# Designed miniproteins, single chains, continued (4), part 89

Each design is a single chain, and the fold is of that chain. pLDDT is the mean over its residues in the fold that is shown.

## One batch from the design tools (miniprotein)

Design m15298
Fold by ESMFold2-Fast:
Structure m15298 (fold): chain A 63 residues (1-63)
Amino acid sequence: MVEKAEELFKEGMAAMKAGDYDTAIKYFEEAIELLEEAGLGDSVRAGVVMIALGVAKTIKKQK
């Protein structure tokens, strides 16, 4: 499960670089869900993904 979450995080970061914030948000949300299923929802890894998700959402809200 952690391997898949890490893959999703990388996909989300790639989407961020491409300016596709909707896709980035989806990947980060899926990565967090997998980390929670693995019992790692309170881990540093989950924290990093949550920060990235917050950044993606903030950028998307800007006009």
Scores: mean pLDDT 79

Design m15299
Fold by ESMFold2-Fast:
Structure m15299 (fold): chain A 96 residues (1-96)
Amino acid sequence: SEAVRHLEAAREALRAGDLEGATRHVLAALNATDLPAEALSRALGAILRAIGALLDGDEGAAAEALADALEILAKHAPPEVARAAREAAEVARERA
C-alpha cells in the first residue's frame, strides 16, 4: 500500500524530528487514500496549519497539527492505513 509506506516514513521522520519530511509524507498518504470528502477537507486543513506552524518555527504546533491530520486518517481510512496513521499519530503527539 502506497499510503502505508508514506505513513511509516512519516512516523520515522517524526521520530527523527524532521517535521518537514513528516508533513510531505502525510500529504502523500492523504493523496493515496480514498477518504470521505469532509474528512479529506479537515485533514488538508490540518496539513495547512502544520505548514503555517513550520514557517513560524513552531515545531510543537506543527506536530500537533500533524497529529490532528493523522487522527482523521486513523478514523476514516481503511483498516491497514488507519493502523499506520494511528502509530504515526502517537509519535506526533509525543512531539507536540
Scores: mean pLDDT 90

Design m15300
Fold by ESMFold2-Fast:
Structure m15300 (fold): chain A 82 residues (1-82)
Amino acid sequence: SLEDKLREIRDKYLEEAKKVLTPEQIAELQRDLDELYRQVLKMPLPEDEKVEQFERAMKALYYRYKAKEFNDPEFLKKAAEI
């Protein structure tokens, strides 16, 4: 289902983030991911496009959190390119 696909994407990025980010940053990321999940489900788009939008948003968000943790502008550039 669409919900299962979006959950798999979310869980993948959370698992990778847990290796790098603090518990406080993970809690903030989880809230941001839950909001993105709700927003994507509301979009008037086909299922395939919703999955693509969610994946891109997840990648952008993940790189933004890495930029904050490492104070590295290259991660911000990566987020902007997605």
Scores: mean pLDDT 74

Design m15301
Fold by ESMFold2-Fast:
Structure m15301 (fold): chain A 66 residues (1-66)
Amino acid sequence: AAEEAARAAAEAAARGDSAAARKYSLQTGNSGPEAGREAGLRVAREYAARGDAAAKAGMWGASQAA
């Protein structure tokens, strides 16, 4: 569902796979704007809590707005 797609997008972004990150980000949005945003924020919080390179993956959501 939306959270799984958001997590897959974050993981792809962390490994530098921009094409896969874009694909999974679109899947997150297809769950609906509210559900997609909430899933993205939840995954970003989980990645931030880890405190490692994975935290940079949480910035993927901001990159879509630019």
Scores: mean pLDDT 62

Design m15302
Fold by ESMFold2-Fast:
Structure m15302 (fold): chain A 90 residues (1-90)
Amino acid sequence: LLEALYDEDEEKRLEAGRQALTSPDPEVRARAAYLLGISGTVEGVKLAAEALKDPDPLVREAARIGLGFATFDPDPEVAELARKALEEYV
């Protein structure tokens, strides 16, 4: 599963990230949240934003860090979505 998070195919990475966010292991969910947050995609940012509500503080912090980087994304849609997610959670 973690290997799939680094796949060259964006769709495969997003699907792997979505699956990883449902893992019972908070370390796996935290890795997925971070990688989805820095993915440079609207879907990845949306999935990382859901991880801001995760019961584990490690997962929430990973999502926050990933989304923080996304606020500087050259795609204005990705950057705006990340800023809004961080503002609404805090």
Scores: mean pLDDT 80

Design m15303
Fold by ESMFold2-Fast:
Structure m15303 (fold): chain A 98 residues (1-98)
Amino acid sequence: SSKEKLIEGVRNVADRAIERIKQAKTKEEVLKIVDEFEREVMALVQSHPELSPEAKREIARIVTELRNTVLENYDDKEKVIAAVRKATERIIEILKSE
């Protein structure tokens, strides 16, 4: 289904971001990877007409919270990876509830 494809798309974006974070050497690289994760997830979510406006707003809030967490913890890759995983899991739970 289109919903299953959306969930898989979000998982794939997250997996790529996590692998890139593991390889990142600078704060700027980590922030760029998280910015790209945010952009790609929001593009997938906003382009999906079956999602409610409320679900889209909740996902945007989760992504904003992730950005703030990463900004405070950019030098701790384990915390950044954990934050990406947590945000991804929360987003997928919202998508499954639609």
Scores: mean pLDDT 87

Design m15304
Fold by ESMFold2-Fast:
Order: structure tokens, then C-alpha cells, then sequence
Structure m15304 (fold): chain A 65 residues (1-65)
């Protein structure tokens, strides 16, 4: 994982780096993130489900996962 790009994406979407890293891990292991998984992470980190989904989409688009 490119840590510098992961941090940039986290900052862009207002996410903790830990939330962005967990999304990257789920995408790497499963190829996608379900709505239920995104909602669970949003609750855990106190962020919006939309922000997590957008960050995940950008990670895939950049080939980071």
C-alpha cells in the first residue's frame, strides 16, 4: 500500500487514516465493500458512509487495492 496516497485520500474525504486503511484491506481481501460493511465502519469511526464509499472508489480507481 502507498501510505502517502492513503493519507492523501483520507484527508480529502475527512477520514481517519485507520478508516481508509480498513477500507483498503476489505477491498484487497474481498474486491468490494458492501453497504452493510461501509455503514459499520462509518459508525466505528464516526464518519459518513458516503465519505467511506467515495474513498474506497478512489482507492480502486488509483490501483492502490
Amino acid sequence: MDEARLREIAERYGLPVEAAREIARLLEEHGNISREQAEALARRYGVSTEALEKAGAELVALGLV
Scores: mean pLDDT 80

Design m15305
Fold by ESMFold2-Fast:
Structure m15305 (fold): chain A 60 residues (1-60)
Amino acid sequence: DAEARALLERGTAAIRAGDYETAIRYFREAAALAPRGSTEWIAAQMGIREAEALLRQARA
């Protein structure tokens, strides 16, 4: 799915920019568009976990 892949790219770019809240939103949208268990869905779930961990560290 091209739209899910674009959202994954935007999420990754947001992580590089330090905008973890924006990254979580993009990864959640990608997960919603991708079939559960697909490569894009798994990548989105991993991205959400990473962005949430980085957000917690930044707010600590």
Scores: mean pLDDT 85

Design m15307
Fold by ESMFold2-Fast:
Parts: structure tokens; C-alpha cells; sequence
Structure m15307 (fold): chain A 62 residues (1-62)
């Protein structure tokens, strides 16, 4: 399988998170750099997305 395909999927997940307002543009840049440096998989990026979504949706603090 090709790394290029995984890199494109990771970038799309980051763009989805940005469009949904889950992360800032600065956070999106950091995630993209981390993915390039350490070869993050789409699965790992999906996990990050779920963690961020859960944190935002928890609304535990008034």
C-alpha cells in the first residue's frame, strides 16, 4: 500500500475537523506537521478527531 494515499486521507480528516470547528487553523497545521514527521495513519487521526469531538461535546464545566 502507498504512503501517499494515507497522507491524503489524514489531510482530509484534518480539513473535516477544521470545517466542523473542532480545531483551529493553528491546531490543524500542528497536526499536519506531526503526521508528516511521524507518519501518522488515518486511523490515528480519526482517533484524535473522536477525542476532540468528545471533549467539545462533554460540556462538563458550566
Amino acid sequence: MKKEEEDKKVKKIIEEMLKQGLISEEAARQLLQTAKEFGMTPEEMETMKKVIENAKNSAREP
Scores: mean pLDDT 74

Design m15308
Fold by ESMFold2-Fast:
Structure m15308 (fold): chain A 109 residues (1-109)
Amino acid sequence: SAEIAALEKAAAAGDAEAQTQLGLAYFKAGDYDKAEEYLEKALEIDPNNAKALTLLAGVYFAKGELEKALEYAQKALEIDPNNLAALSLASAIATALGDEELAREAAAM
């Protein structure tokens, strides 16, 4: 879209806010690889960007990379312990990790 194209130009110029907004836009569109790319660029500029960390946790969760998702959710919570989005993601990731363990145990029976 024209809006995404404008954000891509700003992100290419090194605008960390535009990079975070692109990450969110691609995440909402289901383009997790592009979301990851732009969120990682934003974190290179500001490693303490709790919004980018939380979104990247969501990206890894959507991709089924549960250990990475938990790592980034924990990093976001280390910056802001009251981050409801990061708390909700950490809970969902913990549930998914429990389900994977149960599935592995069932397959071994």
Scores: mean pLDDT 84

Design m15309
Fold by ESMFold2-Fast:
Parts: C-alpha cells; sequence; structure tokens
Structure m15309 (fold): chain A 84 residues (1-84)
C-alpha cells in the first residue's frame, strides 16, 4: 500500500535521525487524518514508536517495516470506529 510505504519511510527517517520523533508523529497524523484516523491517536502512536526505534538503534529496514505495521494498525482502528 502506498500509505503503508509512506509511513514506513517516515519512521525510517526518524530512526536514522533525519527527523525528530515528534515530527514523525505530526507527519503520520497529517497523512492519515483524511482517511478518518484520529490525529491525536496517530501522532501519539507514531511519536512513541519513533522514540523506541531511536533508543534501540534499530536498522532503517526494521524501522520501515515497523512503520508499515503501524499504518495497518491505525487504519484498522479507524475502520472499526466507523463500523461502530
Amino acid sequence: SPLEEEVGRILADAASGKITPVEAGRRVAELLAPLGVNPDFARTKATLLATELQKKKMSIQEAYDKGRELARELLAVAERRRAA
């Protein structure tokens, strides 16, 4: 999915130190808001993940894969909220 790939790139950039965890959270929230993902929830989740990836010094590939997983989780939560 192009959205999963873009979130993967954002988290990879955060893990490599190109952007801050807070900036990663902001970008993920803005990217997914038009799809009904709660911006505060997305921002918090992405910021926490980016912080963890930096602390653990995870590889760019691992960060990318974790970012894709996060995108799938956030989109699934938004879909469930729309169905409720």
Scores: mean pLDDT 86

Design m15310
Fold by ESMFold2-Fast:
Structure m15310 (fold): chain A 84 residues (1-84)
Amino acid sequence: MEEEVKKALEEAKKKAEELKKKWEEAKKKGLTELEKLKLQKEALEASLEVGEKLLELTGEATQEEIDKIKAQLEKLEKKIKELE
């Protein structure tokens, strides 16, 4: 189980990094505000997954960071709905 959780964490970290790079590229492209917000949401969702897996592995509460990401996701979801 530990090895499986470590592999899942590494995969989640790679996804988070990839999505963050997509967000940075989006700033340089003529993308709509809605498209940019959707990319930012995907990046934050990946970061949340990393945080949750770290909490499972270490038993240490990264709760404050997890709560911050959740709050940012709620704000992004609201903005996306307003633009849809």
Scores: mean pLDDT 72

Design m15311
Fold by ESMFold2-Fast:
Structure m15311 (fold): chain A 54 residues (1-54)
Amino acid sequence: MEKEKAKKAIEELMKKYNGKVPTDEELRRIAEELGVSYETVREAYMDLLIEKAK
């Protein structure tokens, strides 16, 4: 569940930057806002990249 929230936040961020990859600072901000670990946000980002590669 928390990873899914992170994935959604990352997708919205990427859309805002017209497909640019999020910076570490932006990923850390998402972790802080959602109350999850930076590692959880990183895993969500990797999952998104794998899903898009399919």
Scores: mean pLDDT 76

Design m15312
Fold by ESMFold2-Fast:
Structure m15312 (fold): chain A 66 residues (1-66)
Amino acid sequence: MSEELKEEAERVGREALTLARAKGDEAAVQQVQELTRQAVEAANAGDLETARKYLEQLRELKAQLE
């Protein structure tokens, strides 16, 4: 469960980071990095609800960068 959530956060974070960097959006790069870090840390701590919250925010940010 936490393993899958962590893997998904890292995957979405990597994709969003690539998009933000391609656009030269330094603020978006920082936001993606912070949200990815928060999601992974929460998943590692077993706080699945917090991890899902940050993953959802990361997905929303990625959608806006597409």
Scores: mean pLDDT 83

Design m15313
Fold by ESMFold2-Fast:
Structure m15313 (fold): chain A 70 residues (1-70)
Amino acid sequence: SLAEEVAALEARLREAYAAGDAEAVRRLGEELRRLTVEYLREAGYSEEEIERAAERIAGETARAVAALEA
C-alpha cells in the first residue's frame, strides 16, 4: 500500500541521515514528498492540506541536508 511505501521511505530517510549521507537524504526526501502527495490525494485530503504536507516535508529535508553539509 502507499502507506507502507511512505513508512519504508521514512525509515530509509532516517538511516541516510544517521549515516551522514546528504545526497541520499535529498533524494529520499523528494521521493517521500512525492509519495505523500499521492497518498493524501487518494485519501481525499484537500489540495490546501496536501500543499502544506508537501511544504513541510520539503522544508524538513532542506534543513536536514543543510545540517549534514555544515
Scores: mean pLDDT 86

Design m15314
Fold by ESMFold2-Fast:
Structure m15314 (fold): chain A 68 residues (1-68)
Amino acid sequence: EKKKATDEIENEIIDAVVKNPNLSEEEIKELIEKIKEKLIKEGYNEEEVEKSGKKILENVIESLKASK
């Protein structure tokens, strides 16, 4: 379950970045928040969803900043 939440967020973000590699930090944050909200509504553990989302956001934002 917890691993599935991380994988779901990661896959959605990868798909979005592949389709639009020029996504801004704010757009990525918004996308992660929407995915988190959906997973929590579907019964995933809130703490694990938040931890997964934060980790993915940190990795993506760091990569974007390094590229600019």
Scores: mean pLDDT 73

Design m15315
Fold by ESMFold2-Fast:
Structure m15315 (fold): chain A 76 residues (1-76)
Amino acid sequence: IEEWEKKWLSLPEEVKKAFEALLKLEIAERHSDSPLAEEMKKEAEEVLKKSSEESIKEAKKLYEELLAKLAEELAA
């Protein structure tokens, strides 16, 4: 997790915002019954539309890496 923190701090702001947007989309999809889910999804989609394709690609890669690490931690 320390290595993740260092990687996160070194990322461009655009990549960080795209990552946060992807996380919000995932939370909204998992909690689609929540009245806040629609608002979170809309906000996340607006951020992603303003982000470059490179930043979105990088953010998706980081998101997948984080999920893989969490899955390993939970399985251990």
Scores: mean pLDDT 74

Design m15317
Fold by ESMFold2-Fast:
Structure m15317 (fold): chain A 62 residues (1-62)
Amino acid sequence: SLTELERRVLELLARKGVMTPEEIAQELGISVEEARRIIDRLKDRGLVAEHPLEPGKYYAGP
């Protein structure tokens, strides 16, 4: 199951499209380190991917 923060990150990406960890951190009021950690966990689960043409930007989807 997803944590509340992991779920909020997915909802934010679904709404905004493509975001950096810095943008996610700003929107959710968390540290950039925490945003990167959440993104890494969601990538490992196949729920988030790095944009192929925009390095450092992520989106929700398989």
Scores: mean pLDDT 86

Design m15318
Fold by ESMFold2-Fast:
Structure m15318 (fold): chain A 74 residues (1-74)
Amino acid sequence: SEGAALLAEVRPRMEALVAAGDLRGAARLGLELLARLASRRPDARELLEKAVEFLAKEDPELAALARELLAAFE
């Protein structure tokens, strides 16, 4: 499946970032993964929209990235 293939590709990189303590890098990679899936899956798009809402208070830089990724599909 497309989602499983993307996860298999991205998982080792995400695990390496988490192991290194780079949680912001892992979050950024997660947002990019959601953006790739958003073109095929409405639920991934909804999660990206909710991530913008959540990150607006916690990490404005990641919120800006999430908005940019979301805008690329509309």
Scores: mean pLDDT 74

Design m15319
Fold by ESMFold2-Fast:
Structure m15319 (fold): chain A 67 residues (1-67)
Amino acid sequence: MTEEEKKEAVLEKLAEEVKKNREKVLEEAKKRGDVDEEDIKAFEEIAKAALEKDIEKLLELLKERAA
């Protein structure tokens, strides 16, 4: 197994976790109060990045939204 194949397997697991937890993340963001439509769109972009198998972009977006 190559390093690229290992990264791709990790990406698939992350994409599945994002799909499963997307609803929970959005609910928590709404509960925290400071969430508007632009924030919701940003979370949707994170999910899209995961589906496109862009691990670096996904991690960067998650870190920005977690702050």
Scores: mean pLDDT 61

Design m15320
Fold by ESMFold2-Fast:
Structure m15320 (fold): chain A 63 residues (1-63)
Amino acid sequence: SEEKKRELARELMERFGLTERQALGLIELAEQLGPEIAAEYAKRDFGLSEEQKEELKKLLEKL
């Protein structure tokens, strides 16, 4: 749902220092290509650590 996506985006922004656009983009990627691919993009493009990538993946798996 849109409400769940908005809440998740807020959590991603707070926990990983992402912008709203970045957080929403990762949620879209996870829905289309899976949480593993979305988390890897976040590590490469947004500078997340390996530990943050694993945490992000777990959050995206709850979609």
Scores: mean pLDDT 85

Design m15321
Fold by ESMFold2-Fast:
Structure m15321 (fold): chain A 81 residues (1-81)
Amino acid sequence: LVEEGLKLYKQGKYEEALEKFKKALEEDPNNVRALHFLGIVLDELGKKEEALRYLEEALRLATDEEMQSLLRMGIAITKRS
């Protein structure tokens, strides 16, 4: 699901990618990668408030420094976009 969503996102199929990431989150509500990419796709769709909520939730759940840094960068980009 996350891998399928990422492939769709890279093709510019944002709505289809969103559905895949939402399904991944339905299977595991603590899926940091699904929350992260859901935030990215929502930002691409202009839904900045929803994007920030998912990115902040992902940051709250993230345990490794690399993912935390990536999420903080994503939040900063979303706030500026």
Scores: mean pLDDT 81

Design m15322
Fold by ESMFold2-Fast:
Structure m15322 (fold): chain A 66 residues (1-66)
Amino acid sequence: DEKLIEEAKKDLEEARRLIEEGDISGAVKHLQEAIKNAKKIKDLETRNKILQEIMDLGLEIARKSR
């Protein structure tokens, strides 16, 4: 689980950086990879926390894409 958690967090941080830079397509790509890795996390509490962060960031992307 630690590797999947680390990979998901890295993708989330990269997506946030790309959003700030205006690279919405790049941010979406990293967000999709974070979802893929988060779904494989066995620890329910950690998985749900990461999925919540993904959802919040996805809403931000949707608002910025008009």
Scores: mean pLDDT 81

Design m15323
Fold by ESMFold2-Fast:
Structure m15323 (fold): chain A 99 residues (1-99)
Amino acid sequence: TEGLDRASRLNAEGEELLKQGKYEEAVEKYEEAIRLAPEDSPVRADSLTNLAKALLKLGKYEEAIRYATEGYRIAMQNNDFGTASDASGVLGSAEAKKE
């Protein structure tokens, strides 16, 4: 669908911004991707997990935990163990850095 295609493109744009260290801009792209992605889709799980990675880089640990938890749930429902593993890694990192 158009929404899925646009969500996938926005997720990829966010990944490029993450690589450049532009974490706030990456967050904006991932939030748009999540808004457009179908519920419980693999693109939504990946975008939520990537949003959590960007939030972790910005020191927003509670938000990172929230979004990584949702990304993990959707990834597990889709048997996408790669994205689930990434989300689990974000959860562990955010919890370790949370004061």
Scores: mean pLDDT 89

Design m15324
Fold by ESMFold2-Fast:
Structure m15324 (fold): chain A 78 residues (1-78)
Amino acid sequence: MKEKAKEEVEKIAKKSLEIAEKIKNEKLREEAIKYVEELKEKALKAIEEGDFSKAAAYATAGALYTIGLAIDEELAER
């Protein structure tokens, strides 16, 4: 279970980083990458502690934050 949960967190983080890398604003891109990496570490630690709900919350927060930044940038271009 823990190994599979870690794989899912790594997969979500990788997808979030792919979105972050496409952010055109360099400062926001750096911030998004840093935030995703920090939340990935927190999620992995939560899995080690057996708190899968907390791990899911951290992984989801990273993904949503990155998507939110991408949407904000797209809206600024409209």
Scores: mean pLDDT 81

Design m15325
Fold by ESMFold2-Fast:
Structure m15325 (fold): chain A 69 residues (1-69)
Amino acid sequence: MLFSAEQIEKALVRLKLENPELDPEKLSALGKALVAKAPVSDEEIRELAEKAGLSEEEIEQLLEILKSL
């Protein structure tokens, strides 16, 4: 599945609301990278989120949110 820049931005806002301890700088960097490459696949999201320092649990939560949009 491919995700648009709009879906990515909405999903990252929701991820931050559900995980207030997440570093906003890491989320901002991830968001910029994903939006620049959009539309992005599930695989590309996993790779970029891992490079941004998100945990496996945070990555799975992000993908669940994206698939719900």
Scores: mean pLDDT 82

Design m15326
Fold by ESMFold2-Fast:
Structure m15326 (fold): chain A 91 residues (1-91)
Amino acid sequence: SAEDEAEYLLSEALELLIGAFEAAGDAAGRARAVALTKEAMAAIKADDKARFEAVLEELKRLVEEARARGIISEEEARRILELLEEAKRAL
């Protein structure tokens, strides 16, 4: 389903972010990535598009913060952002 596809893409983005925050020793960043992804998945199940888009913007901001801090590369940031955009399009 569209929901299953969106959840899969979010899980892929989360896996990349968690791995990067773990390698950097950033427990707070990891926890935030998990929390935002759970909120996004909850919004998908509720068919709350406004909430989903708001949470997705928070996730995109987290990705840009991780890139700016050198936790992820520019290429990794682009890949994660592509996964998030694909999740939005799947809905």
Scores: mean pLDDT 86

Design m15327
Fold by ESMFold2-Fast:
Structure m15327 (fold): chain A 83 residues (1-83)
Amino acid sequence: SMRKEVTRETANALRAIGHLIDAELAIKKGELEKAREHLEKARKEVEKVPPSIKEHLEKRIEELEKELKEAEEKEKEEKEKKE
């Protein structure tokens, strides 16, 4: 029982990290909808990780959400190009 719980927590942390990596790559590729989906998945996995890891992962999610917002603003400016 305990060993399965530790394995599940580790799996949830790895899935959260995977989604954070995918979100960062999606932002860099301009795939903003895909980035948003990965950040939402990361948040769901983070709710299932140990508290010691949760704080670090939540901070990374916040950093990527800021990068996504900045990328969305740049995409909007390119579509509204006045020059």
Scores: mean pLDDT 78

Design m15328
Fold by ESMFold2-Fast:
Structure m15328 (fold): chain A 62 residues (1-62)
Amino acid sequence: DKIDLADKVTIAAISEKKISVEDAQILIDHYVNGKSLREIAEKYGISQSTVSKRIKKAKEAL
């Protein structure tokens, strides 16, 4: 299952304290729930560019 990778990687990153809970929720919203960068940006009150940077940073930390 293609979504299993995002779930497993996110859980491992939280357990190792490599990413914040907020960054983990952003990863889940994007990769598991299929939310667009716009929808995530609206949810957290940040720019789409900031969402993209947070996703990239979280993936690099894994």
Scores: mean pLDDT 72

Design m15329
Fold by ESMFold2-Fast:
Structure m15329 (fold): chain A 60 residues (1-60)
Amino acid sequence: SAEELLAAFEAALAAARSPEEIGRVFAEFDARAAATLDPATAAELRLRMAQAAVERLRAL
């Protein structure tokens, strides 16, 4: 589900220690969402993941 993917993404994001790792984690989960979810749900999740990634980058 989208919520399960978001929770897993947030856990992976918390473990990321560099901008490169954050970018890799984002790309990985974005691709998985696109492969497993309908396009509208995947787009919503992409926005939520992008917001979390930006906040994580700011915290580095």
Scores: mean pLDDT 86

Design m15330
Fold by ESMFold2-Fast:
Structure m15330 (fold): chain A 68 residues (1-68)
Amino acid sequence: HMEVTDTTRFVAGVLRAIGYALEGKLEEAKRILEQMYEDGLMTPEQYEIAKRELEETYKNSEELKKKA
């Protein structure tokens, strides 16, 4: 389905997006997912699911920070 280079780009992109979400930079994280979708690395359904999961990761991280 995907070439090795596309698989590498997909994995790297997901890891970067998660990293930004954990930093509290949700908009930067979403931009990474949007770029991956535009590059054809995701289906529309995968993109929707990934955005939802990213937003949940961000909310959980921000809730934890409120305690500090």
Scores: mean pLDDT 76

Design m15331
Fold by ESMFold2-Fast:
Structure m15331 (fold): chain A 66 residues (1-66)
Amino acid sequence: MKLRVTHTGSVASLTGLILRLIGDPNVRVTLDGPDTFIVEHHGSEEEAEALYEELKARPDVEVTRL
């Protein structure tokens, strides 16, 4: 699964987001702008959908499927 993630919150919430994404061994993150990331999930479809729902639930994040 490939997602575009745009962050619109505080530096503290951005730090938490980055640590969550980098800490996931199935996730690859590429910078696509100052507050925009391309997130690739290489695990199961179930785990990828769980990540998408987790990110979509965050008020500081906009998520688009690519």
Scores: mean pLDDT 81

Design m15332
Fold by ESMFold2-Fast:
Structure m15332 (fold): chain A 74 residues (1-74)
Amino acid sequence: ALSPLELAVLRTLWEHGPLTAAELARLLGVSQSTVRRALRRLLARGLVESSVDASGRTLYSVTAAGREALRRAL
C-alpha cells in the first residue's frame, strides 16, 4: 500500500507535471529529505521516473503505473 505522503507526491506530480524535489517539498510543506525518501520508494516501484533538464536539474514525473496506482487508491 502507498503511504499518505507517497500518494500526495504522486497526486502533486500528476497535477503539476514534472517537478524537482525542492518544488515538491515546498508544495507539500515537508523537507526535501522527506520528499527524497518517498521519491526513492516510488522510483523503485516504477511509479515515478526521473529526467535531467538542460540546466542539470533532476525532474520527477508520474508514470502510467503511478497514475494507475493513484486511481486505485482514490
Scores: mean pLDDT 86

Design m15333
Fold by ESMFold2-Fast:
Formats: sequence, C-alpha cells, structure tokens
Structure m15333 (fold): chain A 92 residues (1-92)
Amino acid sequence: LELAREAAEEAAEAAKGAMDGGAVAEGAAAAIAAVGADFAARLGNREAAARSAEGAAEAAEAAARAAEEAGNEEGAREGREAAEEAREAAEA
C-alpha cells in the first residue's frame, strides 16, 4: 500500500510536468489516476489500489510521451519515472 501512495504522488508530479509542457489533457488524466490510486491505497483495498496504480502508470506514460513531443524533456523524464513506480505498486 505504501508503494501505491508513492506512485500516486509521482504520477501527480508527472501530470504537472506534462501540463507545463502543453500536454494538458494527458496531464489531467494522470492527475485523476494518481488521486484514485492514493484513495484506494488509503482504504486498504489492495485490488483497487493495484488497478488504480496500473491506470496511473498508463496515464503517466501517455503524459510523458506528450511532454516529450511538446519539447518538455524534464516532464517526459518525470512521467516515465512515475509510470515505473506505478507499475511497481501494481505488482506489489
């Protein structure tokens, strides 16, 4: 559950980076997924937390690609890191 909360925080940071790079829709999706993952983890629902973390990973990866296309290399890097942490949380 700890990893799911950390993944949610990282996904939120990636979403901010993506939005700053002009990928507003992808960043918003990542932020929503991050909130869902954090909420599920706080409730102690492992299955919901894992599913939310998987969704957060996909959203963060999409946000990272959009940030890279917009020329925001830092946002793209943060998005990839968030996707990796979210995938680890989903597998835990």
Scores: mean pLDDT 64

Design m15334
Fold by ESMFold2-Fast:
Structure m15334 (fold): chain A 62 residues (1-62)
Amino acid sequence: DEVARGVAKALSTLPLEQVREAAKQLVDAGELDTVRKAAEILRDMGFTDKAEALEEVVKEAE
């Protein structure tokens, strides 16, 4: 999705602590699927630490 790609790109430029906070805000806004897709895109881009942070936020929201 274009939205998930945009989110992944934006998060790739943030410090890890801000990535977690932004992900929690998106989940609170009902964008759980967007966060999940962004995590996959970040992993494919090589940002494995940020992808894992997003996956943790998704697991906590489930």
Scores: mean pLDDT 82

